# Designed miniproteins, single chains, continued (4): the designs that were tried, part 85

Each design is a single chain, and the fold is of that chain. pLDDT is the mean over its residues in the fold that is shown.

## One batch from the design tools (miniprotein)

Design m15134
Fold by ESMFold2-Fast:
Structure m15134 (fold): chain A 61 residues (1-61)
Amino acid sequence: SVEETAEAYVRAKAAEGYTRIDEEELRAALRAAHPQASEEELERALEAARKVAKELGVEIV
């Protein structure tokens, strides 16, 4: 799902040592992986990503 892709993206970046993740890069990655995703689906995925980011101590900027 779009949400699973967003969560996996955040976990991968955190594992690489990132403490900050660019929201526009995340949005671009989600659109590339899910080209038919609606804006509502993307916003839900970003919310899921923010929850994982908060748990891992990373900031989405």
Scores: mean pLDDT 86

Design m15135
Fold by ESMFold2-Fast:
Structure m15135 (fold): chain A 59 residues (1-59)
Amino acid sequence: MIIDENPPERKINKAKLYFFLGLVALAEGDVERAIQYFEEALKVDPNFEEAKKALEFLK
């Protein structure tokens, strides 16, 4: 049996961190790195709408 106790707030905080790193990468002109960070944000929280929109915009 696997028990997962990952509260939504903690997942959202980590997703927000990756999202900010993606925005920083975009500001530095590193689109490829920004995409990687946004994908990591979605791996942490698949319901993070802002990261999904950012990936669609960069695609």
Scores: mean pLDDT 75

Design m15136
Fold by ESMFold2-Fast:
Structure m15136 (fold): chain A 75 residues (1-75)
Amino acid sequence: SQSEEMKKRLKEIAEVTKLFKDAVQAIKNGDLVGAQSKIEELQKLLEKTKDDGVRNLINSQIASLQGFLAAAEAR
């Protein structure tokens, strides 16, 4: 059970990390619609995740991405 919980957590962290990197790259490329789509995918993962550590990571990453989007749209 602990091994399966750890395996699930690592898989969720990898998914979150990939979505964050893809969103940052979209913002850098001026693809703000693509970046918003990745934020929506992170929000969907947040609704499904029961691991508090993963939830905290997703919330932090969404906040960072929303800040980057706001800054990019203001330029």
Scores: mean pLDDT 85

Design m15137
Fold by ESMFold2-Fast:
Structure m15137 (fold): chain A 66 residues (1-66)
Amino acid sequence: MIEESKELLDWIRAGDTEKVIARAREIADHVAEQHPAFAARLKAALEAGDIETARYLAGLLIPLLE
């Protein structure tokens, strides 16, 4: 999971929004039971195209996944 979140940030930097959205949704859904607020905000930011907020929230999820 940590590596998946790191890859998400790498894809955000590369501008691959489709990969970022798809993977972030999977991560958000997977962690939604443990961290529902972060998961929901991450998904909403990605759907809104707010890559900066999505990147920030993904970074917050990294330490919470372990």
Scores: mean pLDDT 65

Design m15138
Fold by ESMFold2-Fast:
Structure m15138 (fold): chain A 69 residues (1-69)
Amino acid sequence: SEEEERRRREFLRREKDDFLESIRAMLDSILELINKRKPLSEEELEKLKKEREALVKKAGEGMEKALEE
């Protein structure tokens, strides 16, 4: 039914969000390791954070497209 399909999409959306959050956490850990090895300037840190957010957004859009198929 349409309701079952809606519930399934809602479930998959939560799974996608949880997965993207895990990716964010991993990227944060990588960034922390880089910063620990050589302290980054505030500008460099902000640039990397923006690049990370862009990557997560791309991944989210790709997953959303796959869920529509």
Scores: mean pLDDT 77

Design m15139
Fold by ESMFold2-Fast:
Structure m15139 (fold): chain A 63 residues (1-63)
Amino acid sequence: MPRPDLPSPVQLGRLIELAMKFGLTGDEAQKLVRKVIEKLKLKGNQLGTTPESKIEEAIKEVL
């Protein structure tokens, strides 16, 4: 199913980098970022304005 509200590849890369700060591998981070985006209910353009602390909280909740 199409999900036009998902972040661009570059924004996904930044989110993966944040997830890797928690000790995840790139593969684990890729799986986690889908859940983090759904948890935060972000549109692609909102990722850049979301505080890192909120992203970190969502990562902890989906781990």
Scores: mean pLDDT 66

Design m15140
Fold by ESMFold2-Fast:
Structure m15140 (fold): chain A 74 residues (1-74)
Amino acid sequence: GTVKDYPVYGHNVKEGMTKEEYIKKADEYFKDNTLENLKKALRYYSLAAANGGTQEIADRIVEIVKKIKKLEEE
């Protein structure tokens, strides 16, 4: 079947977390700099942004998207 029971990055995200908890998880994945972990970081930063994110989170999302595109070229 279609992958609908978890996020597109193959990791279940826990709804009902605070914005700060989403940022913390995203920061941990972002540190690893692998394609898979960058996609997980992007998902968590996107959830933080939806929960009243800041310009810093928006800028981080742009940075991660650029890194993902660069890695997908190889």
Scores: mean pLDDT 71

Design m15141
Fold by ESMFold2-Fast:
Structure m15141 (fold): chain A 90 residues (1-90)
Amino acid sequence: MISDRDLEISVALLSVAVFIAVIDKVPEEEWDEFAEEIERLAERVAAIPGAPEEAARHLREAAEAARKGDKEAAKAHLREAADALAAALA
């Protein structure tokens, strides 16, 4: 049966998957708002007991890349965060 922690990690993983799915469609004027949403997710992940520290770190790096307009770096860090969250559920 899924634990509360595994549920919170699963919800975070779904949020990262949504960010990855929409990142190519985010217009330039929305990048600061997009970065703020990623940063809020990083704070939520950091608050989950037993969530990988690496996932929160990559989300913060993705938000910073997004604020700088570096879409490819933001994508790479979002994928690394997703991989870390998925590994925590195994």
Scores: mean pLDDT 85

Design m15142
Fold by ESMFold2-Fast:
Structure m15142 (fold): chain A 66 residues (1-66)
Amino acid sequence: MVLRVTHTGPVTSFTGLALRLIGEEDVEVEVDGENTLRVTFTGSEEAYEALLAELRSLPDVTVEEV
């Protein structure tokens, strides 16, 4: 599963989000722009749905399934 994650808030908040995602098991993170991450998830469907819900709940974050 691949997600495009865009953060429109401060750089410090974007950096914190990137570090959190890099720490996740079965997650690969690539910088896809100034405030955009490409997130590749290889874990279970249940874990993917939980991650997607978490990301969608964050302020100033837009998540798109690719």
Scores: mean pLDDT 78

Design m15144
Fold by ESMFold2-Fast:
Structure m15144 (fold): chain A 68 residues (1-68)
Amino acid sequence: SAAEALEEVLAFLRATPGFTAERVGDRTVVARGDRSVESLIGVVLRLIGDFPGFEVSLSGDTITVRLR
């Protein structure tokens, strides 16, 4: 289900060192990491690879993951 997919994304991000993550509504997870741009891009690429059903965006230190 969509809820199960979001919980998997949330668990992945919470398991990533230096990140905080929360569920926002029914389709979105927002994560924040006080890390270098290169480290943030690395997490984004991994999310795209591991969770292809999601749209992933990076704005500043904030990664947003939304169900398509």
Scores: mean pLDDT 80

Design m15145
Fold by ESMFold2-Fast:
Structure m15145 (fold): chain A 64 residues (1-64)
Amino acid sequence: SRLDILKIAENLLQAGIDFLKEVLERAKKENKPQEVIEQLEKELELEEEQLKEVKEEIERLEKA
């Protein structure tokens, strides 16, 4: 079902966000160029926005 697919997407997005947070922390610790840090922060923000949209769609479908 669409709900099952969205729940899989939620789990995968959460795992990706957790990984990106670790990569960002490592990049800051290793003193990577500011442009690299900013790109990782932007990527993290986009992934968090996607997760929010997926969670909102799951909630709408569960209330239908």
Scores: mean pLDDT 87

Design m15146
Fold by ESMFold2-Fast:
Structure m15146 (fold): chain A 69 residues (1-69)
Amino acid sequence: SLEDIDLDREAADILTAVGNLLASKGKLEEAVEMYRKALEVDPEHERARENLAKVLKELGKYEEAEKVE
Protein backbone atom coordinates (compact mmCIF):
# COMPACT_ATOMS: atom_id res chain seq x y z
CA SER A 1 0.00 0.00 0.00
CA LEU A 2 1.12 3.53 -0.71
CA GLU A 3 1.56 5.46 2.54
CA ASP A 4 0.78 9.13 1.93
CA ILE A 5 1.09 11.61 4.76
CA ASP A 6 -2.06 13.70 4.49
CA LEU A 7 -0.70 16.94 5.95
CA ASP A 8 -4.10 18.67 5.61
CA ARG A 9 -5.76 15.96 7.73
CA GLU A 10 -2.93 16.12 10.30
CA ALA A 11 -3.15 19.94 10.43
CA ALA A 12 -6.96 19.74 10.86
CA ASP A 13 -6.51 17.17 13.67
CA ILE A 14 -4.04 19.48 15.46
CA LEU A 15 -6.28 22.55 15.01
CA THR A 16 -9.25 20.53 16.34
CA ALA A 17 -7.22 19.40 19.37
CA VAL A 18 -6.21 23.04 20.08
CA GLY A 19 -9.88 24.05 19.75
CA ASN A 20 -10.86 21.31 22.22
CA LEU A 21 -8.25 22.57 24.71
CA LEU A 22 -9.48 26.17 24.36
CA ALA A 23 -13.13 25.10 24.79
CA SER A 24 -12.20 23.12 27.95
CA LYS A 25 -10.74 26.38 29.36
CA GLY A 26 -13.91 28.33 28.55
CA LYS A 27 -12.27 30.16 25.62
CA LEU A 28 -15.22 29.41 23.36
CA GLU A 29 -14.68 32.17 20.76
CA GLU A 30 -11.02 31.14 20.31
CA ALA A 31 -12.15 27.49 20.07
CA VAL A 32 -14.59 28.45 17.26
CA GLU A 33 -11.68 30.11 15.39
CA MET A 34 -9.56 26.94 15.64
CA TYR A 35 -12.42 24.65 14.50
CA ARG A 36 -13.18 26.94 11.54
CA LYS A 37 -9.49 26.82 10.54
CA ALA A 38 -9.58 23.01 10.78
CA LEU A 39 -12.60 22.95 8.42
CA GLU A 40 -10.84 25.34 5.98
CA VAL A 41 -7.96 22.82 5.79
CA ASP A 42 -10.20 19.70 5.80
CA PRO A 43 -13.89 20.48 5.09
CA GLU A 44 -14.85 16.83 5.84
CA HIS A 45 -13.37 16.77 9.36
CA GLU A 46 -16.32 15.33 11.34
CA ARG A 47 -14.99 16.04 14.86
CA ALA A 48 -14.19 19.68 14.05
CA ARG A 49 -17.70 20.16 12.60
CA GLU A 50 -19.43 18.48 15.59
CA ASN A 51 -17.37 20.39 18.17
CA LEU A 52 -17.82 23.69 16.28
CA ALA A 53 -21.62 23.23 16.32
CA LYS A 54 -21.56 22.40 20.06
CA VAL A 55 -19.43 25.46 20.95
CA LEU A 56 -21.54 27.77 18.76
CA LYS A 57 -24.64 26.61 20.69
CA GLU A 58 -22.82 27.31 23.97
CA LEU A 59 -22.18 30.85 22.68
CA GLY A 60 -25.89 31.23 21.75
CA LYS A 61 -25.06 31.30 18.01
CA TYR A 62 -27.79 28.83 17.05
CA GLU A 63 -28.12 29.94 13.40
CA GLU A 64 -24.37 29.44 12.83
CA ALA A 65 -24.52 26.04 14.59
CA GLU A 66 -27.41 24.90 12.34
CA LYS A 67 -25.39 25.81 9.20
CA VAL A 68 -22.50 23.57 10.40
CA GLU A 69 -24.70 20.56 11.38
Scores: mean pLDDT 82

Design m15147
Fold by ESMFold2-Fast:
Structure m15147 (fold): chain A 60 residues (1-60)
Amino acid sequence: MKEAIAQALREAGYPKAAEAVEKADTVEQGFLNAVKAAREEGVSIDELNEIVTRAAQAAA
């Protein structure tokens, strides 16, 4: 799941958020770090939720 979320973020054009997920020791920490990095890259909460939802569906 962590890799799927990171890949989805890279494909959406948010490489810093993807890297934050990959560097985290846990999925929960990676998600929090990704939210912070994605906000700095200008992504909206709605867009971030859509990316995470699609990644979770692909990983299921």
Scores: mean pLDDT 72

Design m15148
Fold by ESMFold2-Fast:
Structure m15148 (fold): chain A 67 residues (1-67)
Amino acid sequence: MSEEAKKYLDEGIRLLGRNELEKAVEYFEKAIKIDPNLKEAYDALAWVYRLMGQEEKADEYRKKAEE
């Protein structure tokens, strides 16, 4: 993966650990914009949307992570 995409993924995980869910979403979205094959970022987005109560979006990103 690209170094930049990994940095956004890692920062998103840090923000998720701090319960900064909306900021975590932004960073995971930046990661997939740079590297759309980052399955880990899609998995993380599915998890954070579940925590936010957005089940439809969570299911969508979970399916993308499986591809």
Scores: mean pLDDT 82

Design m15149
Fold by ESMFold2-Fast:
Structure m15149 (fold): chain A 77 residues (1-77)
Amino acid sequence: SLLSDEEIEALAYEIQASVYTALADRYEKQGKVEEAKKFYDEAIESYRKAIELASGPQRKRFEENLKDLEERKKKLE
């Protein structure tokens, strides 16, 4: 079966969020807090867009990942 256009867009936003999360983690490990926060914000925004396009178990997974990123960003003070 083919993915819907919305499912493809949701996956694209998930990939973007994954890349931004990896960048945030890298900057956090370097002690570059402001750069890390910026990339956490980009990852959070990408997951919010993915959630708008997702349904069912996929949406729940994105919501859990969003919550985890928000908590990680909150700890950077």
Scores: mean pLDDT 86

Design m15150
Fold by ESMFold2-Fast:
Structure m15150 (fold): chain A 73 residues (1-73)
Amino acid sequence: LFEEAVEYAKKGSEAYKKGDYETAAKYYEQAIRLLEEIGSPDPNVYYALAEVYKKLGDEKKAEEYKKKAEEAA
């Protein structure tokens, strides 16, 4: 599970670098879901997803994940 979460976060980062924000969001969401399942949320992945949603124009989701990142820090 942790190794899968790391893999998804890496794929999210790669998609973000290519400007594919929709794909980046999907991969980061998968990473977050797996990390939450094992009880180990990572603030850095939450911040990354917040930035992705900001790029997609979804201000509500961007703020939601930014808040989750701050709570997990």
Scores: mean pLDDT 82

Design m15151
Fold by ESMFold2-Fast:
Structure m15151 (fold): chain A 64 residues (1-64)
Amino acid sequence: SLLEKGREALKAGNYDEAIKYFEEALKKDPTNAEAHRLLAEAYAMKGDFVTAQEYARKAAELLA
């Protein structure tokens, strides 16, 4: 799946590739809380904490 490919890229430190896979997953299912959570993690690993917080908030809203 796209989420599995993204997680593999994330584990390898390929954050831009991981973001691409997670964004494709969100195009197919915009309410996927896990994809939002993983995008938050990937952006945080890149040091983009503002974007990371936005995705983390959206993931939390989808799980509420």
Scores: mean pLDDT 86

Design m15152
Fold by ESMFold2-Fast:
Structure m15152 (fold): chain A 69 residues (1-69)
Amino acid sequence: MSGVEAMEEAVKSIEDKLTPEQRKAVEEALERARAGGDIGEEALRILSALSDEQQEEFVAAFSAAVNRG
């Protein structure tokens, strides 16, 4: 699985918990990642937009997706 696909899978795991503002920030980071942006940098941008609980879920899902690919 590519870094972008792992990030997309992690976002899907928390999608129902996102506010409209958080969803927009996450989609912007995903768009940058899809355009060849640095996966680590864009993941940090996503984490900065999330609550502590959402960050924990995102990190767990991202790690699981990376380990499956």
Scores: mean pLDDT 80

Design m15153
Fold by ESMFold2-Fast:
Structure m15153 (fold): chain A 59 residues (1-59)
Amino acid sequence: MELYEAIKDQPVDSPAVLGFKVGDLLEVLKEYPDGHMVARNLKTGKTGLVGRSLVRPVE
């Protein structure tokens, strides 16, 4: 699986957005050409939209 690590917190401000904290591991499910992605937070099991600037690839 393609893993990303959160380098900044993302609060849930809409149902489409994935909430996470620094250090959370995210499994990428889909990438969009505009730089957004849909991921699952492995800590919470929730899925949603992630801004690419808030995460870095692990592998």
Scores: mean pLDDT 77

Design m15154
Fold by ESMFold2-Fast:
Structure m15154 (fold): chain A 60 residues (1-60)
Amino acid sequence: EKKIAVAVKDVARVPGIFLGLKKGDLVEILKEYPDGTWLARSLETGEEGLVGSSSLEIIS
């Protein structure tokens, strides 16, 4: 089952490191790291990258 989160704020894209998001964008959580970063895939663009967990709210 997919673990889905919504972006609670805009996130700046850093190529090869951080996933770029707009507030309200949906992502699939692929991996959670103990330091509070998550590997996610944008459901809008299909891009994968790291996102701070504080920028996301899990909805499923």
Scores: mean pLDDT 81

Design m15155
Fold by ESMFold2-Fast:
Structure m15155 (fold): chain A 72 residues (1-72)
Amino acid sequence: MSKEEYLKKAKEYYEKGLEAFKKGDYETAIKYFQKAGQYLKEYTKGKTPTDPEVIELEKKIKENLVKAMDAL
């Protein structure tokens, strides 16, 4: 998988997580947010992101994952 494909997958799974959260399916939302975080980690290869888009996506994934876990 290419570096760009990992970022695309992170965004896709983040959006799927938001849709599950809106439906009250918190268990599914948690799984999608975790998958988004895994793809984003592969994109950065554990290095600190410097791209504002990537920094913001990582922040949103973490915040929404916590919200989904708290709603469970």
Scores: mean pLDDT 83

Design m15156
Fold by ESMFold2-Fast:
Structure m15156 (fold): chain A 60 residues (1-60)
Amino acid sequence: SPLIERLRQKIEVLKNYIKKLEEKLATLPEDSPEAKFLRKQIDTLKNLIDELEKKIAELE
């Protein structure tokens, strides 16, 4: 399905973005406000991926 392929491509883009944020997070002090902000962003993006994967499962 072209829709499923498009959703899988979106998931890959989001996974790559998370990896970049995790790399940045690794360079920051654990207690910094920036590190706390990035952790929340990563969690939000992981939740979005989970929602997209559930949507794919419902379409199959």
Scores: mean pLDDT 87

Design m15158
Fold by ESMFold2-Fast:
Structure m15158 (fold): chain A 76 residues (1-76)
Amino acid sequence: STGFAGLLEPLRTMREAIPLARAGRLEEARRLLEEGLRALEEALRLGGLPPEVAERLRREARELAEETERIIEELE
């Protein structure tokens, strides 16, 4: 299934939000963060992954979101 590729791409999208936030591209960073989170949740609904793997991916996404939001708040 395309489910595993769909899980990696959302996390990559979220990671790309960090350098955009640091560059002051705050709206673009927020957009990428939202897109990544939506895509990850969709993939998790479809994926039938082991609970441990799903929890780890959600944790990584949460950490990326918190880092990006922290940078945005510091620059606003």
Scores: mean pLDDT 76

Design m15159
Fold by ESMFold2-Fast:
Order: structure tokens, then C-alpha cells, then sequence
Structure m15159 (fold): chain A 89 residues (1-89)
């Protein structure tokens, strides 16, 4: 799961958003807690780059829930900030 997340982040940094999304989805499915929240957050970021705002919102909402359940205050704030930014269109 962590290897998939790391590879996805590398692809994201190269502008390969569609490929990154596939890896982030798989990383989220194969992980729990903080790692799952991180994968869902990056999934949202990649979806934003492709203009898929509704899918990104859902990814951030799931990331927020998992971050709250795992006690990750940094990921919680990142997901909250991302959701707030989406409301401003």
C-alpha cells in the first residue's frame, strides 16, 4: 500500500494524473488509518488537476473521515482546507 502511494505521488509530480489516480485508488483500498487517509487526500488532489471536482470532493470527505478516526490532525486540516476551497468554485 505505501509503495503504491509513493509511486502515485511520483506520477502526480510528473503530471501523469490519470495513472496517479489508479494507484491512489488501489492504495486506499489496500490500506487503513493514516495511510488510507493520505491516499484519499492525494486522490482528491489528482482529481482536481483533471477538473473532476465532484469526485475530488468525495475523496476529500472520505480522507477527512479516516483522518479524524485515526487522529491525524495534519491530514484532517488538509482535507478540511481542500473541501473549503471547492465550495468557493
Amino acid sequence: AEELLEEGILLYSQGKYEEAIELFKKAAEESEGVLKARALYYLGEALIELGKYEEARKAYEEALKVAEESGDEVLKRLAETALESLEKK
Scores: mean pLDDT 84

Design m15160
Fold by ESMFold2-Fast:
Structure m15160 (fold): chain A 60 residues (1-60)
Amino acid sequence: SAEVEALRAAADGAEAAAATLRALAAASSPVDREGYEAGAARARALAAEYRAAADALEAA
C-alpha cells in the first residue's frame, strides 16, 4: 500500500540520516561528538519505529 511504502521510505531516510550523523561524529571534536552520536541514536530509533509500523500494517 502507499502508506506502507511511505513508512518504509521514511525508515530508509531516517537510517541515512543516522549514517550521516555517525560520520559527522567520527569527524568531530569530542565536545561535538556526543551531540552527533545522540542524534544518530534518535534517527535509528525513528527508523525502527517506521519499520515496525509498516510491518504492522502489512500484517493486518
Scores: mean pLDDT 89

Design m15161
Fold by ESMFold2-Fast:
Structure m15161 (fold): chain A 69 residues (1-69)
Amino acid sequence: SEAETRALIEQGLEHGRLALEAARAGDVESAQRHLEEAQRHFAEAARLGGGEPPEVVSEEARELIRQQE
């Protein structure tokens, strides 16, 4: 359902934010774990929404990628 898809996207975004906070604090282990959780939630949301992943994560993901580069 749309509500389930939205909840998964929101959970993924929250994990993305936590990953960024952990990366900024130098906690690479927590950052990686939260990034994996975010990706898992987005993959499930894409599966429920018809298989197309939404771009909703792009801002948080780009910021985390900059921190990892």
Scores: mean pLDDT 71

Design m15162
Fold by ESMFold2-Fast:
Structure m15162 (fold): chain A 70 residues (1-70)
Amino acid sequence: SKPEKFTEEEKKELLKKIKESDLLEAYHILSEVLAKLGVSEEEREEIAEKLKKAKTPEEVAKLFEEFLEK
């Protein structure tokens, strides 16, 4: 990812929002972030498959955090 896309503070704010939202809102936030980052269709599909197994907003936030660590 590009440094200009998210600061450490912006990442913390997004993760907090995801963790504090309901599961559906967490999905929407993550999908919008991935679209903004220009993630490939293949990577988005891979993430979507992991999201289908997520049962809590915290699990969605974990997937987002793991993606940003790449």
Scores: mean pLDDT 72

Design m15163
Fold by ESMFold2-Fast:
Structure m15163 (fold): chain A 60 residues (1-60)
Amino acid sequence: MLSMEELEKEAREVMAEMFRSVASLQPLTPEQRELVDKYAEAIRNGDIEKAKKLLEEFEK
């Protein structure tokens, strides 16, 4: 059966790409760029806990 899981996976891919695209418009430090990449990958994998942790580090 088509599950919400497949829809969520595709939505995560799109969100990860949009986040990276938006971030690329901002002047980021190398460290911030690395955090953005890890955050996008966490979103892509549906690892919300890791994404939240990375977002908190990015805000500091």
Scores: mean pLDDT 71

Design m15164
Fold by ESMFold2-Fast:
Structure m15164 (fold): chain A 67 residues (1-67)
Amino acid sequence: MAEEAFEKGKEYEKRGNLVEASEAYDKAIEEYIKQGKTKDPLFKEALRNNIEVGVKMLEEAVNKVYK
């Protein structure tokens, strides 16, 4: 489950579907926490990617307002 959500998040991010990517990374992060896998390298990568997606979403929102 966590690995599947993480992979889906990466696919969405690669395609620029930032809302879907963020939701998929949130699911991966939640599953890693529930399973006690907070020391997993993929957990750190999911956290980092989710932060990067959040930054990109903010940049897109600003661009749309001033379009």
Scores: mean pLDDT 79

Design m15165
Fold by ESMFold2-Fast:
Structure m15165 (fold): chain A 73 residues (1-73)
Amino acid sequence: MKEKTITFGPEDTAGDLENAIVKAAEESDEKIKINVHLTVETEEQAQAFIDTARAVKKALPKVEEVNVTVTKA
């Protein structure tokens, strides 16, 4: 299984997360585990990223696991 770490800041959007996960899955020949480090200013931003990660994992068979670590700015 391939593992990839992706870091996002407060300026990044949930759409940026979706695009990054899709690209990582497309570039992988095997099941992938994605670790997301997210720095956010609001709980709403954190929730949007978590909801997006959950939806993308469900949609992409190559994505075995998505772990989201949230830090407040």
Scores: mean pLDDT 81

Design m15166
Fold by ESMFold2-Fast:
Structure m15166 (fold): chain A 62 residues (1-62)
Amino acid sequence: MLEEEVTQGILDIATGVMLTLARKGRATPEDLRRAAEWLRKRYGELAEPAVKRLEEEVERLE
């Protein structure tokens, strides 16, 4: 429903910000892993695209 669509939009924006911070050295791989775990716990399946993007960035930083 509309609430889920808005949540996905917010998650996309938040994910983009976190990826930018990581690329600028302002967030660590550990910060990204913790953010992914938190999002999955709070939003479940709705967070899966965001979690996947954050986990991909962790792999790139390793």
Scores: mean pLDDT 78

Design m15167
Fold by ESMFold2-Fast:
Structure m15167 (fold): chain A 56 residues (1-56)
Amino acid sequence: MKLSDEKLDEISKITGVSKETVKIIANLYGLTEEQVLEAAKKAKNAQDLIEEMKKL
């Protein structure tokens, strides 16, 4: 699974989480780019993002 720099930047801006942290979490949970973007749209901060990713 590969997240583009553009998508990582978008997610980072939405959630306030660094691009590197988002990439690490996505790889850890085996998430697709679409799943990470969906979680980021539902999340309003870093903690919410992690909780949404855990539910996937």
Scores: mean pLDDT 72

Design m15168
Fold by ESMFold2-Fast:
Order: structure tokens, then sequence, then C-alpha cells
Structure m15168 (fold): chain A 76 residues (1-76)
């Protein structure tokens, strides 16, 4: 997770995706990792995948205000 965040901040989207997917293979109920994966795809311009991953995060944790806010923003 920390390695994925570092890669994302450095603009290495491919590495960020790999690290977040690795985290999700170990814990598929990690709502934060789903939110982060959505943010990477949103930054890459893949709105469809960003929405899907944000919605997955909210399905796991409906009180995740960050995921809700990002989902609303990406739909605009």
Amino acid sequence: VAEGGKAFREGNFEKAIEKYKEALRKNPNDAVAWTNLGAVYHQMGNKEKAIAYYEKSLALNPDNRVAKLLLDLVKE
C-alpha cells in the first residue's frame, strides 16, 4: 500500500496499479486500496474504471467520504 502510494505520487501509474492490485489480492475488502486504484485510473483519464473502483470502495465502506467525494467529482 505505501509502495503503491509512492509510485502514484511519482507518476508511475503502472507500478501504482500493480502495488494496489497486490494489496487487494491479499485483502479484497480493503476499501482504501479500491479508492486508491480508482484515483490512479482517474488520473490516467480512464473515467469508467475510476467510477467502478470508487463504487467498489463504497460498497465495502458506505461511510467512506473520500471515495464518495471522488466518485461525485469523476462523474462530472
Scores: mean pLDDT 80

Design m15169
Fold by ESMFold2-Fast:
Formats: sequence, structure tokens, C-alpha cells
Structure m15169 (fold): chain A 55 residues (1-55)
Amino acid sequence: RKKILEEWISKLSPLHAKILKEASNSSLSGVEIAEKLGVSLEEVKKAVEAFREVV
């Protein structure tokens, strides 16, 4: 189960991998994750979309 997630994360940019790990470890909204990591909401949405396509 974790194998697919780790493989996907390793192929992402470091930014998208960081966004996804933060989302999986906390119950923060996309806006809160963007604010916490200092990235745009669009980057958070891109990371989530990539995750949806893999899972």
C-alpha cells in the first residue's frame, strides 16, 4: 500500500512531494497547507490531482 505512494512521491518535484506529505500528516485544508508551506494554492491542487491520477 505505502509502496505505490512512496514510488509516486519519489517521481514528483520536491515541492509537490512536500505538499502531499503535509496533507497526509495533517487535517489541514488546501489553503492552510499552501499558507504553511509558502506555496500557491494552485501547487497544492496540482499535487492533489497527481495523487488522484495515481491512486
Scores: mean pLDDT 69

Design m15170
Fold by ESMFold2-Fast:
Structure m15170 (fold): chain A 94 residues (1-94)
Amino acid sequence: NYEKEFLQLLKERLKTMSPEEKVALLKEVIKALKTGEGGFPVQLLSEILVLVAKALKNVPSSLILPVLPDLVELLKHSDPTVREAALEALIFLA
């Protein structure tokens, strides 16, 4: 319920965010998943990761390239949900 409402609001917000704001959000989500902190469940953070990556599909590669090493490290995460979300995010950013 609350998670669905949050994700819907995030989808609407992403439509109006600048490329730089979207990349900043992507970095924060990756950091939260890597450190295990952030207050949100791993499943929700994984869904946010995929949504933000999808919203960045047509953003210049120069803004995305610095984030790729940290995103690739999530492919080694202990949680399969995080690994799957990282793979999907990489596919959207390719």
Scores: mean pLDDT 82

Design m15171
Fold by ESMFold2-Fast:
Structure m15171 (fold): chain A 63 residues (1-63)
Amino acid sequence: DTVKKLSEAGVAAQKAVDEVLAQNEPSPETVERRIKAAVEAIEKVIGKSDFGPDTTVEPPAPL
């Protein structure tokens, strides 16, 4: 099922980018929001197995 989830995340990300580009001249804030949302969606799908972003990159004050 991981392949299916990855495929969905990829399609969603590509759709978000395409929609922003279709606007012709979207605000930089709108573009950033879409990109951030797409990246987060992919991360959630990939990392939603047993582990999350709890590594060296994101230290949510574990110490």
Scores: mean pLDDT 63

Design m15172
Fold by ESMFold2-Fast:
Structure m15172 (fold): chain A 92 residues (1-92)
Amino acid sequence: MLTAGQAYAAASYAAAESLRIAREKGVTPEQLKKLETLLRKVVSDVVERADAGEPPTLEEIVDRVIQAAKEAGVTPDREKLLEAARKGVADA
């Protein structure tokens, strides 16, 4: 189980990587704005759960970031998002 700090870092790193991938793919400004809004909600929800003593798992965090990307019309890269989340945990 992740600590609160690790869960926050994992979500933040995965969200940042999702935005980086979207920018590299040349998605529209509208898609990027939608993705940023959805990812902010994902990070906020992870923080709220962690603060409540119920931090989500690394897999749950990555899956939520993938879902946000799909909702924004961006093809997710699960491997890169998982690597970013794991780096967040290691850096926390």
Scores: mean pLDDT 86

